# Designed miniproteins, single chains, continued (2): the designs that were tried, part 11

Each design is a single chain, and the fold is of that chain. pLDDT is the mean over its residues in the fold that is shown.

## One batch from the design tools (miniprotein)

Design m4354
Fold by ESMFold2-Fast:
Structure m4354 (fold): chain A 61 residues (1-61)
Amino acid sequence: GKRGASGARAAALLGGADEAQAEAAEKTGFQNGSDDYEGAGKAAQQHGGAPVSVGKQLAGL
């Protein structure tokens, strides 16, 4: 439904730029005990998560 798609799109909006970086960082720092996973989340917040128009339109609705 819309809510499910909105949640997925909101995550895509956040991972627009951070998803690529988080994946690279996780591959390297994942052995540190998943600390990188939460660190990547914080970086996404600061980076703004490369806003994608389609994702924002779905999340806004």
Scores: mean pLDDT 46

Design m4355
Fold by ESMFold2-Fast:
Structure m4355 (fold): chain A 78 residues (1-78)
Amino acid sequence: MSREEIREYIRERAKERGLEFTEEAIELLADYAMTIEDERQMLLAIDRAIQLLSLSGKKVITAEDVRKILPSLSVPRP
């Protein structure tokens, strides 16, 4: 999956949950996602991040908001 495809995936999933991401927030989450070697785990991590951000009650998601949740995005080992 390309970086651009990851960015579009983030935008689409965020929009479905009524969230608006800044470009810096999208880039930071995409950078984190690209550290995950398994594509399925990468997509699950993105979905998890957006879910956690939606539960925070914020409507506009900044890079700082993404940075605060990154430790919670650790993929559980099988």
Scores: mean pLDDT 78

Design m4356
Fold by ESMFold2-Fast:
Structure m4356 (fold): chain A 74 residues (1-74)
Amino acid sequence: MNYGHLLAEKVREESYEVAKKEGLEAGLKVAEEKAEEVAEELRAHGAEESSVEGAREATLEAGRAGAEEGAAEA
């Protein structure tokens, strides 16, 4: 199972909630911060570089999508 995809779903939801309450920029900031945290955790656990990059990118894309949707609902 792709652990990064599971984390991306959580970041999407979190960025959505933040953007809905605080606006697009706040949600995008959460997405960026969480994507970097995910990358660091995976690297610390010995994940391959391609897996780290894939998880970071998937998390960032999911977070951005969540933030855009949340901001539209705000």
Scores: mean pLDDT 78

Design m4357
Fold by ESMFold2-Fast:
Structure m4357 (fold): chain A 109 residues (1-109)
Amino acid sequence: SIEEAKKLAELGKEYFKKGDYEKALEYYEKALELLKSLLKDIDDPSEKELVVLTAEVLANIGDVYFEQGDYEKAEEYYYRALVLLEIVLGEDHPKVKEVRKKLEEVKKK
């Protein structure tokens, strides 16, 4: 369920805050696998919350790779998150601007 995916993403965030990047990735990847199984149509307005959550988890994985110094993987995950957020929220949404800023910062490395 989407609630289960949210719990897995929150566990990933808790491990990220503790600096346990390996466990953060494990829980984020479990959340992504579940979200992928739930997502039927990215263009379906009823799945907007599911797409936004998927993008947020992708950006969180990007944050882990950025902290580990893997800037190429960080850029990949931030870009994937940005594409999904632009589809459902549009270019001017605060969440889109936040991920775009992260992508610009990683490109300077």
Scores: mean pLDDT 86

Design m4358
Fold by ESMFold2-Fast:
Structure m4358 (fold): chain A 92 residues (1-92)
Amino acid sequence: KTLDEITAELFAKYFPEVAPLLTEEQRVKVAGLIYMNASESTLRKALEKDPGLTEEQIEEIVEAYKSMTEEQREEFARELQEAHVKLKKELA
């Protein structure tokens, strides 16, 4: 199981309504932006560069991101970090 697969699965756990709209690669990209606590404008600009996303899909993703509390964002970042650390230990 790859780091990208783990990241995409964690994204689907937190955003079950939005995850089906995105490819695995797109889920990983959005998860990384959440992990970095990116601003709404930074997230929107990154999504706008993806030719596979419609304006409607971008708005749905941004609204889902805005609906997260500070605590939920911190929890997501913590779980993602824990998953990455665990995978690195398994590969060592």
Scores: mean pLDDT 77

Design m4359
Fold by ESMFold2-Fast:
Order: C-alpha cells, then sequence, then structure tokens
Structure m4359 (fold): chain A 77 residues (1-77)
C-alpha cells in the first residue's frame, strides 16, 4: 500500500543517515533528511521543536520510531 511504501522510504532514509549503524540519528542528520524531503532549508526553531517533542529521553538523538513519526507528520504538510 501507499502507507507501506512510505514507511519503506522513511526506513531507507534513516539507514542512509545512520552511517554508524547505532540505530539513532543526530539532530543535524534529522534536519538534513527533512531538508531533502521538503526541498527547502529547515529553520533551527522547527528542528528544535521536533527534537523537544520526539527526544523524550533527552539524549539528543532520534531512534527509528521517533524518526518515522516526525517524517510522517512533516510529509502530511
Amino acid sequence: SEEEELENLIEQRFRAYDVDGDGVITREELRAVLEEVSGTEIPDEVVDQLMGHYDVDGDGVVDYAEFKEVMLAEMEK
């Protein structure tokens, strides 16, 4: 389905930025993915807001589950 195809694309994007294979991406990697998907530069305040919402552990990184939720929310805009 379209939803499954979208999830697969999100996973492929995550893996492309998770170069170390540690299962997380940094704030700057998240920004880069968002900019690639939107085709525009993403302001610091937008990335900070997303990190504040999804980085519930306060570790400064985003795991795959958090990344997927961010990407789905942004792609609906």
Scores: mean pLDDT 71

Design m4360
Fold by ESMFold2-Fast:
Formats: structure tokens, sequence, C-alpha cells
Structure m4360 (fold): chain A 87 residues (1-87)
């Protein structure tokens, strides 16, 4: 289901964010995976989440990405582009 795919994408997103935050490094492979995961999440949100909850979840994801940008300043520009892409 869309909800199951969304939970899997969010779990993988969290795993990358935690690892990158702990190491203070984001590989090009992880960055491309983040791009794919955020595109997937953006597609799944209106199918899996009530409309009134979508913006709260988007804000939570943007917050996590901004925190990562502070911890990994080398990836800041790419992470800010990802934040902007989250509709």
Amino acid sequence: SAAERLLEALARLEEILIRAGETRRLSDEELEELRRLLAEINRLLPQAVPAEQIEALRQAIRGALRQLARLVPEARAALEELIASLA
C-alpha cells in the first residue's frame, strides 16, 4: 500500500539522517538516495496521509534536513535544494 511504502521511505530517510549526523559526512551515494527518497515521499504523501497532516510532516522533514545541513556544511547547498523540492 501507499502507507507501507511511505513508512519504508521515512525509515530509510531517518537511517541516512542519523548516520550522516553521527559521522558529520554525507556521501554522494547517500545524497542521491535522499533525492530519490524525498521524491518518493512527495508522491506518496497525498495518497497515504490525511490532507490536514501533510504540511506538519513536510515541516518535520525540512527541520531534520536543516539540522543535517548544520552538521554537514559541505552538503548544505544540496540539502537546501532538497528542502526547497519538498512540495
Scores: mean pLDDT 87

Design m4361
Fold by ESMFold2-Fast:
Structure m4361 (fold): chain A 63 residues (1-63)
Amino acid sequence: MNEELVELGKEAEELLEKAKKLKLSDAQRATLRDLQRAVVLAPDDETAIEAARKLIAFLKSLP
């Protein structure tokens, strides 16, 4: 795993811990699940980085 992907993963993990304490709608929960799946199932590091950035952007958009 490259250093950029490791740093993005760490940021996403911290934001995910905060999100666990939020009362998310079913739609928000579904979006979060899809974004997490995109990171896990990424076929290469470049795709994983893009998916992680989208996940982080979504998490930062939460109240």
Scores: mean pLDDT 80

Design m4362
Fold by ESMFold2-Fast:
Structure m4362 (fold): chain A 83 residues (1-83)
Amino acid sequence: SAEEKLKELYEKIKEAGKKLLEAIEKGDLEEALKELERIGELLAEAIEVKAEAAGDKEKKEFLLEKLKEVLEEDKKKVEEIVA
């Protein structure tokens, strides 16, 4: 079901979030950016799962574009904080 897929994605996002924080604490910029990218991919999958269940292609495209913008800003902030 969509709910089961979302729960699985949520657990993977939590794992990637922990690894991101560990990488930031260690000053490992490469690993921090890698985990941030993985979080973005998992969030994109969650958006696709929700949009597919709702049958709303326009909402899917809008949310994916917004996510991309947020992730580009977050990458710059992580680079500034860690580097």
Scores: mean pLDDT 84

Design m4363
Fold by ESMFold2-Fast:
Structure m4363 (fold): chain A 96 residues (1-96)
Amino acid sequence: GISEAVKRVAESLELAADILEKMGASPEVVETLRETARRIRELAEKNDLEGALRTLEEAKRRVEELEEDPEVRERALATLEGARRVVETALREQES
């Protein structure tokens, strides 16, 4: 269901944070992704998909501001964009 898809987004963000931490991502970027995952999970339980999209956009801005390593930044932003597409698709299906 829609809630399950959004929960999988949170799990993907947690996994991405672990991988990026091993790649030498800044602690602030790693914590941003982990906090984003926690927030997305909470918003999924409340069925607040618009809040989830806002949370992902805020995380994207933080990564762009904090991460100076181009490879780490590219991977983090790609993960967040993938998450955004999943949530946006779920929101469209819910509104249809």
Scores: mean pLDDT 82

Design m4364
Fold by ESMFold2-Fast:
Structure m4364 (fold): chain A 88 residues (1-88)
Amino acid sequence: HMEEELEKKLEELKEEVRAILEANPALREALDRYIAEKFGSLSIAELQAKKAELEAEIKEMIRKNDYTGLDVKLALLLGLEERIAELE
């Protein structure tokens, strides 16, 4: 139950951030540039490892009700997921 609720909350928050990025092209462009600069040279395996680490960190923040900078971490997670999908 608790893990399923946490996964559901994560997906809800990801959708909220996705909507914000879609409504704000300048933020989307800034995220795309950041991902390309920091992760553009990484392999799929390295990107998957970074995604797993970030996802675990976000889940821990949600569990602790710590929302400080959570929107930035969620945007980064979405950017990593898109990059992995492009390389697969």
Scores: mean pLDDT 82

Design m4365
Fold by ESMFold2-Fast:
Structure m4365 (fold): chain A 74 residues (1-74)
Amino acid sequence: TEESNKRNLEAFEEFLKNLKKLGAPEEVLKEVEKAGKYLELFIKNKDEEGVEYAKKALEYGEKALDLLLEEQAK
């Protein structure tokens, strides 16, 4: 629903702010910013095209998490 999409966007913005506070690498921050951008596009598009934007948002979010976990594993 539209309310769920709005909450997901707010969650991404809060997640990005928390990552910056924790001193996350710029590479992680860039992937999170890309995820947020595609999440905004998903919210604005209610058709089949929006599904592709949602998939890209998830993909960049997963890449950011993987980079963060790799950094902590070293």
Scores: mean pLDDT 72

Design m4366
Fold by ESMFold2-Fast:
Structure m4366 (fold): chain A 70 residues (1-70)
Amino acid sequence: MKRISDAELLAVAAEMYLALARNAIKQGKKDESKELAETALRIADQLRSLGDVETAERIRKDAEEILKEA
């Protein structure tokens, strides 16, 4: 199914953006961290639309935490 494949790819992409955003905070790159975390939030919205609500909620919470630190 095309939707399942898209959800899997989006989940992997979101985890990568979250890891990069968290690393950017540690490096003092606050603007980069915010942009990366915002991208992860957008991916979470897409995952929610595809029915992967649990993964979307996890990504959203992690991204929100990063945005608070940035």
Scores: mean pLDDT 80

Design m4367
Fold by ESMFold2-Fast:
Structure m4367 (fold): chain A 76 residues (1-76)
Amino acid sequence: SSSVQNLKKQADDAEKQGDYKTAGNIYKRLGDMLESQGNYQQASNAYLNSSKSYEKDGDLDKSKQMKQRSDQLLSQ
């Protein structure tokens, strides 16, 4: 899927630039997209990557929210 690949590339580019806030936001969008497609396992992984990026950005509240969302999807 070109949309998934484009978001992954944008997140990778943001991380290479040290823009962890942008990377976290993009991984969250990727998770939202995959969740809307019913791909809960991949959405969970995307939210986990979002959580890690927000943690590197120092946004511990968003990091925790994304990890909780990741964990919730594995219960579906």
Scores: mean pLDDT 87

Design m4368
Fold by ESMFold2-Fast:
Parts: C-alpha cells; sequence; structure tokens
Structure m4368 (fold): chain A 108 residues (1-108)
C-alpha cells in the first residue's frame, strides 16, 4: 500500500539513507514536484531535503513527517522554520527532532 511506501521512505530518511529514500519516492509516488526533488537528492543536492519533505507532507501528512521536516530544516540551518514546527510538537517529539537533525547533519 502507499502507506507502507511512505513509512519505508521515512524509515530510510531517519536512518540517513537519503539517496535510497529518494529513489523509492521517485519509483513509487507519481508526483512531478516530489520526483524532481528526489532526482536532486539522488544527485547529492541534500539542500533539497526540506522541500522534498514539505511536498511529501502536502500529499501524505503525518506527525512523524512533521518531526523529520523540523530536523531537516535544523540540519539545513533554517532555524526560523525549524522553530515554527518545534512550537507545534510535544517535548518527546522535540527531543526526536534533535536526534534526527544530528543524523541528517552528518550526511550534509
Amino acid sequence: SMEEVVERILELLEAGRIEEAARLAYEEIEDPVLRALAVLLQQGELGALPAFLEELDRIYPSRRLRVLLAAAYMAAGDFAKAEEILATLSPEEQERVFELARILLERL
């Protein structure tokens, strides 16, 4: 199912396996904007990750994805957007943002 595809994409991203997540999204999700961003990620243009997650959230919104999006903005140095999302999250979700941002920053 598409839910299983999205969950696998999030699992790969949370593990820092960005190129694999982008490839899966390109193959399985028929969205032209998401596919264009996935191509950039596969080419090592990791600055496209926040935009990729914004588009994925537009199509398949979830709390898990919002947490990952905040982490991606933080890793990219967009602290203003990260703070905006963090303000909507629980303390446990906020802690998870910092863990994920560390993983993503090691790949940037």
Scores: mean pLDDT 90

Design m4369
Fold by ESMFold2-Fast:
Structure m4369 (fold): chain A 69 residues (1-69)
Amino acid sequence: MAVERKAIERYPDLYQELEDKVRAWLDERGITTVDEADIEEIAKRLGLSQSAVRLAVERLAARGEVTLV
């Protein structure tokens, strides 16, 4: 199973790497507005769970880097 959400507070570096991968994929495609279909494709392409990708996208949205629809 994926790393628990509580582990984000304990191991932030692991989620920074995840955010970096998701951010790079979005930047390569010029995507600034992310929907559920984008989350599914990112998860498939990066070999991650949809919940992990959604969490990374939510963190990017909190920084103002993307808009989650």
Scores: mean pLDDT 74

Design m4370
Fold by ESMFold2-Fast:
Structure m4370 (fold): chain A 68 residues (1-68)
Amino acid sequence: MEKVTIKVETSRLGTLYRATATILDEKGNEIDKVVGYGETEEEAIKKAIEKAKERAKELGLEVVDVEV
């Protein structure tokens, strides 16, 4: 199973937070990106990580690390 890292970056979008979760291969190449939104930074991060893990599972990828 190919090993990937999920890297999460957050930004404020008005009254909401956006978290962008990028799925990276062992060489640091981007495989895919997903976004989560929330009223708090923690909620946005949680939603982005959940979506990224589901996406990795669909692609047959093993998540070995999550960087926030």
Scores: mean pLDDT 84

Design m4371
Fold by ESMFold2-Fast:
Structure m4371 (fold): chain A 107 residues (1-107)
Amino acid sequence: SMKLTPEELEKLLAEKREEILEEGTEYLMKEKKLEEEDAREVAETLLEALERGLLLMNEGVPVEEARRALLEEIREAARKAEKEGKKKAAELLYEYARALEEALAAQ
């Protein structure tokens, strides 16, 4: 923001990141019936993918390329979760990737 120093912005983003992760983890545990570790991994993956997409768009990367990068990051995380035996986390990440792809195609 134009009224914040780079250091103030970094601190605010770090504080917001933790709050978003905690809220997302709690939501996934209650609504999607994930165990805490799986819920945290899904929440962190989605937040990191969103941050990457926003950064690419802010740097002038075309929306189609930013969209592809975001979707691929979620799908790669889903494949990793599957390999680690986190089946519910992997299934949910694949589901979110599909929903996001469909939502972006509708715009």
Scores: mean pLDDT 77

Design m4372
Fold by ESMFold2-Fast:
Structure m4372 (fold): chain A 81 residues (1-81)
Amino acid sequence: ADIDRLIQLLKEALEKGLSFEEVVELIRKHFGPGLADVAIAQLEALVKEKGSVEEALKDFIDYLESIKQAERRRQERLAAA
């Protein structure tokens, strides 16, 4: 799923200490325009709020993993009913 690939990309960017511009370029390279634009806008908002790319990447990763886990649990519950 695209969310899994985005999480992996963000984790690798964090490990490498990439700049905001470098992360934006990676997102644009690996994702279609619609998904890329949404992900970039969210990351930009987090960088503005946190004042650092490292903290923004950590928060974005945690948020995406939380959404992924919640959605999987919801789908499994609905499929079992």
Scores: mean pLDDT 80

Design m4373
Fold by ESMFold2-Fast:
Formats: sequence, structure tokens, C-alpha cells
Structure m4373 (fold): chain A 87 residues (1-87)
Amino acid sequence: MKKVPDEAAKLLAERLGISPETAKKILELIQKVGFDNLTPKKLAEELDISQGTASKIIKRMQEIRAKTNPKYDTMMQLAQRAQEVEE
């Protein structure tokens, strides 16, 4: 798995209404299995949350991807650039 930038996690956390730590785990899981293979069951298992909560998170992520940014790669690239400025 590739390490997820903190800035990408913060951006996703604000859009999903979750903690940055939870958003970081979600982004890491997407990198591991791919978004299309991300199921509510697998997300619930990795985050130790209910399947219902995981389903809501996945749905919100799909809506964000479709409406604001077609690909998560764009959000992750922006976060990597922010980390470069911090260094």
C-alpha cells in the first residue's frame, strides 16, 4: 500500500463529515483493493464500524467522485503537492 498524504485525508474527511484518521484509512483501503472493489462489508470490517455506516460512506464517496472530482487521484495529487510545500 502507498502511504496516504494527510492533506488528502483532511480534504476527504471534510467532504464526508468524518475524522481525518478515518478518511486516511478509507483512502489506503481504496489504494489496496481499488474503489470498484470496495464493498460496504469490507469497509465496515477494516474500520470496525457497522455495514450501514460503511454503505453511507461509500455512497457519499461515489457522489463526491461523480459531482466534484471524477477521480480520487486528483484529490490525492493535490494533497501530495501540499505536503511538498510543507517540506
Scores: mean pLDDT 66

Design m4374
Fold by ESMFold2-Fast:
Structure m4374 (fold): chain A 86 residues (1-86)
Amino acid sequence: SAAARRAAALARIAALEEQLRAEIERIRELAKEGKLSEEEAERQIKILTAEGQREAARLAAEAGLLSPEEAERLIAELEARIEELR
């Protein structure tokens, strides 16, 4: 059912967000330890966040939570942002 696909997609997005938070915290700890500059840590966090949002948009589109056209526009914007930050 559409409701079951929505629930499954939301659960996958929630798991992705949890993984993203753990990775961001790891980067912040590296910056605190002086192993990354604050600028480099901020850059990596922005890239990682955009990559996570891109994957969430794909999952949302697959489940019908986001239209294919809106997903394509959002993913293209996020990919451009990732390239600019690299």
Scores: mean pLDDT 86

Design m4375
Fold by ESMFold2-Fast:
Structure m4375 (fold): chain A 70 residues (1-70)
Amino acid sequence: GAEELLAEAERLIAEAREALERGDYETAKRLLDQVDRIGTRLALEGHLEAAERLGARVRELKAEFPDVDF
């Protein structure tokens, strides 16, 4: 369900943050691509509010790393 998808996305976001902190931008971008796919899946399944919250979480992470070209 949506909660399981959100839990997976939060784990991927945490891994992406760790990759960004160590300068592994390729890994971080791949992980964030997976998060984006989860967001799309949530939206297609009608969990629009959950998809929007996930999008906001990704935007917040990207804002913490303004010098990275995402």
Scores: mean pLDDT 86

Design m4376
Fold by ESMFold2-Fast:
Structure m4376 (fold): chain A 62 residues (1-62)
Amino acid sequence: MVQELLEQARRHFEEAARLLAEGDRRGAESPDGVMVEADGSMEAIGHVSTGVSLRREAERLE
């Protein structure tokens, strides 16, 4: 259970990093890209927040 929570947290952090990289790429390709990048950043923040929550839950259960 604790290991599963830590693995889920890791996947959320990896998804956040991927979304930020994709946002940067799209921002470079289009005049409207800055808005697309902002949406990706908010989604990435959501993944980081979820990952932190899962890690804290794992710590609480140990």
Scores: mean pLDDT 70

Design m4377
Fold by ESMFold2-Fast:
Structure m4377 (fold): chain A 55 residues (1-55)
Amino acid sequence: MKEELERAAREALAAKAAGDREAAQQHTGRVIGLTIENRDDEEVVAIAREAGLAL
């Protein structure tokens, strides 16, 4: 799970840097979903914050 979350966060940041808004939104949505399901895991929340998500 954490590896999948880190990959999604990395892909979201890469898409934002490339100006691909649709890909950035898709990957960010995946990060949000995984974070909500695992919100009690401080490490998961930290990964989401590094991706620039306000949670």
Scores: mean pLDDT 71

Design m4378
Fold by ESMFold2-Fast:
Structure m4378 (fold): chain A 69 residues (1-69)
Amino acid sequence: MAGESGRAGAAAGRAGDAAGAATGAWESHKLSNKPEAQEAARRAIQAAARGDAAAAWEGTLSSGVYGEA
């Protein structure tokens, strides 16, 4: 758990961020009838489930849920 190198901590942090982003994308997906947004959100969730933080974030951005505010 704790006490590992910073690389492990950074990876866990990114996975947590990706999981949060995927959750947000999924909430948006439930409220959207756009197939492209739904597909992007689904990919983000699947990537997060695989532990692929980068792909999860890319899918979340592609869903149009999060952008530069």
Scores: mean pLDDT 58

Design m4379
Fold by ESMFold2-Fast:
Structure m4379 (fold): chain A 107 residues (1-107)
Amino acid sequence: KLEEVKKIIDEFRKKVNEIADKYGLPEEIRKVLDKAVDEIGKIAMEAVENNIDPLEFLNKISEVFKKAVKELREIAEKLGIPQEKFDEFLNEVRKAFDEAVEKLLKL
């Protein structure tokens, strides 16, 4: 089960980095994404190890993602990244997040 969690998190990390590459986004954006993936991975591993309720798990990872989105938006505004480009990027990241969450919940 822990190995399956690691695989899902590794695939999620790869996808968000590929999305950042596609949109040509700077290291500041990538650092926020990597940190969020690390925090989600830690929560997912703790959830499996401690039999955490699925709703509690969802609430915890949703809060991590929400904080990451806020930080990403602040960085995008400071760096002058066009809103349309950022929104397209964020939609792809959100899709990758939703896919990872679905896979984790099916474990």
Scores: mean pLDDT 85

Design m4380
Fold by ESMFold2-Fast:
Structure m4380 (fold): chain A 68 residues (1-68)
Amino acid sequence: SEEIEKLAKELKEKFGLSDGEANNAALSVVNAKEFKDLEGAAENLKKGAIEKFKNEELGEFLKEQVLA
């Protein structure tokens, strides 16, 4: 998916994620947009990203991408 590739590239450039980490995070954003509770899905993705990467800015960015 071009959307996943574009987001993964941005995640690598802005937050220094590896190819695998960036692709998985981008896929998680796209999948989160399919949930009926969009705000809950975005918040869960944010919390998971902060727990895994210890990066608040990354968590906020991923939440913003889901809600866009």
Scores: mean pLDDT 86

Design m4381
Fold by ESMFold2-Fast:
Structure m4381 (fold): chain A 67 residues (1-67)
Amino acid sequence: TAKRVAVLRLLAEGPRSLAELQRATGASRALIRELERRGLLYRLPDGRYALTGLGMAELLAYQEEQA
């Protein structure tokens, strides 16, 4: 979905808190938790989310599909 891609793109710029991801992308908590469960992002000790290598690969695949 568009919100999934937006979350991954924002995290590619650096780690972000749940509130920052929700404000910037409109993504629900449930969507962010789903992305974490699928291994696309992980939670840092300070509570921010960061992009995994799998998350970066997923983002690049979406970029190629849209090109």
Scores: mean pLDDT 80

Design m4382
Fold by ESMFold2-Fast:
Structure m4382 (fold): chain A 96 residues (1-96)
Amino acid sequence: MSPLQLQLEIEQSMTLMAIGVAKTHSESPADQAVLTAAADAIQREGDAAIAAGDAAALAEAIRTTLTEAAAALSDPEIAEYLLRMAELVTKNVLSL
């Protein structure tokens, strides 16, 4: 595994962990389903980007998935958290 691929895997894993925590704080089954779908998409698309060593592809997958999830969430606090996470992770990944 390249050092870049390892760092991309860390960024993906931290994003998935953060979504998992947000899901445990949601009492809405609809929001929990949105968060589960977002985690599944980031796992699938992120794994492909990491295998390719493509930081830009990982950043785009995370940014797009979290932004779309935030728009679908009924809880504005979780939605804001996902938007902040998308901004932070995109900045971190693109700086690698």
Scores: mean pLDDT 87

Design m4383
Fold by ESMFold2-Fast:
Structure m4383 (fold): chain A 106 residues (1-106)
Amino acid sequence: NLLQQAKEKLFLALGQASTLYERLKELLSQGVPEEVLRLAEEAYRNLAKALKLVTEKGESAVEEAIRLVEEALRNAKKVNEMLGGIAEPTIELLEEALRLLKELKS
C-alpha cells in the first residue's frame, strides 16, 4: 500500500530530522549559524505536520503533504549546502516520501 509506505518514509525522515536538529543545537556553540538551526526546525515542523495530515485524513491530504515535504526538502538541502552533507540521510528519506506521495496523487 503506497499510503502506508509514504507514512513509513515520513516517520523515518522525521526521526532523522529530529536527530539533525539536536546535533545542530549542540554545534551552535562551535560557530554554526543560528539560521541553520531555524531551517532544521522548520523542516522538522513541516514533516511532522505532513505525517499528521496523512495519518488523520489519508489520501485527501496528499496534495498538502506534498507541499509540506517539498518545503522540508528545500530547507534540508540548504542545511546540507551550509554544513557539507550533514542532512544527506534526511534528504534521501524526504525524496523517497515525496516520490510515494506523488504516485498517490496520480
Scores: mean pLDDT 86

Design m4384
Fold by ESMFold2-Fast:
Structure m4384 (fold): chain A 71 residues (1-71)
Amino acid sequence: SREELLEAARTMLDSVVQFSKEQNLSPEEFEELLDSAVRQFLRHYQIPEDSELAKEIQELRDKALEEYRKS
């Protein structure tokens, strides 16, 4: 379901944040890894980039990046 995919995306984003903090990545390095992970997630689950689900995942990505930059 879309809700299950959205929860999977949140789990993926949380994993990327944890890995980036453990590796002491700069905000720029984190953004590159985050964008790569989102692209791979959308491709893996065959989620259209113009879908509402992709938009919600992008909003979660943007929040994760903003929070990381404030750390």
Scores: mean pLDDT 87

Design m4385
Fold by ESMFold2-Fast:
Structure m4385 (fold): chain A 56 residues (1-56)
Amino acid sequence: PLEEERRRKAEEMRELAKKAQDYYDQAVNSTDPELQEELKKKAEEYIEKALALGRE
């Protein structure tokens, strides 16, 4: 009965994790410490969204 909800949630979490990974990759490749911090913060934001979706 919850299979559709679980599938939708998994897809959304995957998209959020993908965006987080992209921001982390950009941060690692940045030579600007301020930009690196901003990109890492965005990555953490997407990770938090994915975790929140997985929790409740």
Scores: mean pLDDT 80

Design m4386
Fold by ESMFold2-Fast:
Structure m4386 (fold): chain A 102 residues (1-102)
Amino acid sequence: KPKVGVVARPEVAESTIETAKRLADEAGAELVDYRTVESPEDAQKAAEEMAKKVDLVIADSPELARAMIPAAQKNGAAVADAGVTPEELRRAIETKEVVLAP
């Protein structure tokens, strides 16, 4: 079963985790980790650790997701934000690519 992690700012962490659980369940994946971050620099560090353990990292926003892309891809993980569809999430996991909401 594919593994998903979440990286979110504290103010939106609860809502992002709830959305990510729903997205993961519908995509046939499992949410296994989450981290809160205060900056894009912290998001890069969180993504570097998390990408070693998960197939995809979900960010709270496209901006945070963009900051995580290099670290996640270096470790073989896909990246998405919480605004994507379950179908888009499933495709990202299968292709190891980035998918962001418009």
Scores: mean pLDDT 85

Design m4387
Fold by ESMFold2-Fast:
Structure m4387 (fold): chain A 61 residues (1-61)
Amino acid sequence: SPLEELKKAIENKDVRKVDEYIEKIRNGELTLTPQEARELADLALKNGLYGYAYYFYELAK
């Protein structure tokens, strides 16, 4: 699923791939629930991707 691919990109610190999925979120090709956004934020935080963690926490509001 797109969500699982995004999680793997975050875990692999593949910032180019993460940015591709963020563009899909912005254009409505990928919709996240608030819970999914928080899970992605927590995963980004665990992987030291603080900018992405902030983005996903804000998206979860």
Scores: mean pLDDT 88

Design m4388
Fold by ESMFold2-Fast:
Structure m4388 (fold): chain A 55 residues (1-55)
Amino acid sequence: MELPLRDPETGEILPDDSTLVEYTDPGTGRKILMTPEEIARYERAVEFARRGREA
């Protein structure tokens, strides 16, 4: 595939519906369609918040 389209203002890769992944929210047990990038951001934010609270 060609390189994905990037947002010229942020330099971020724009999400594509074809990249949607089923993610299970551990808090509610619901399955949500999200991009892998959104999942990675969410997990990173949760991990960072958890580490901050443990300090």
Scores: mean pLDDT 62

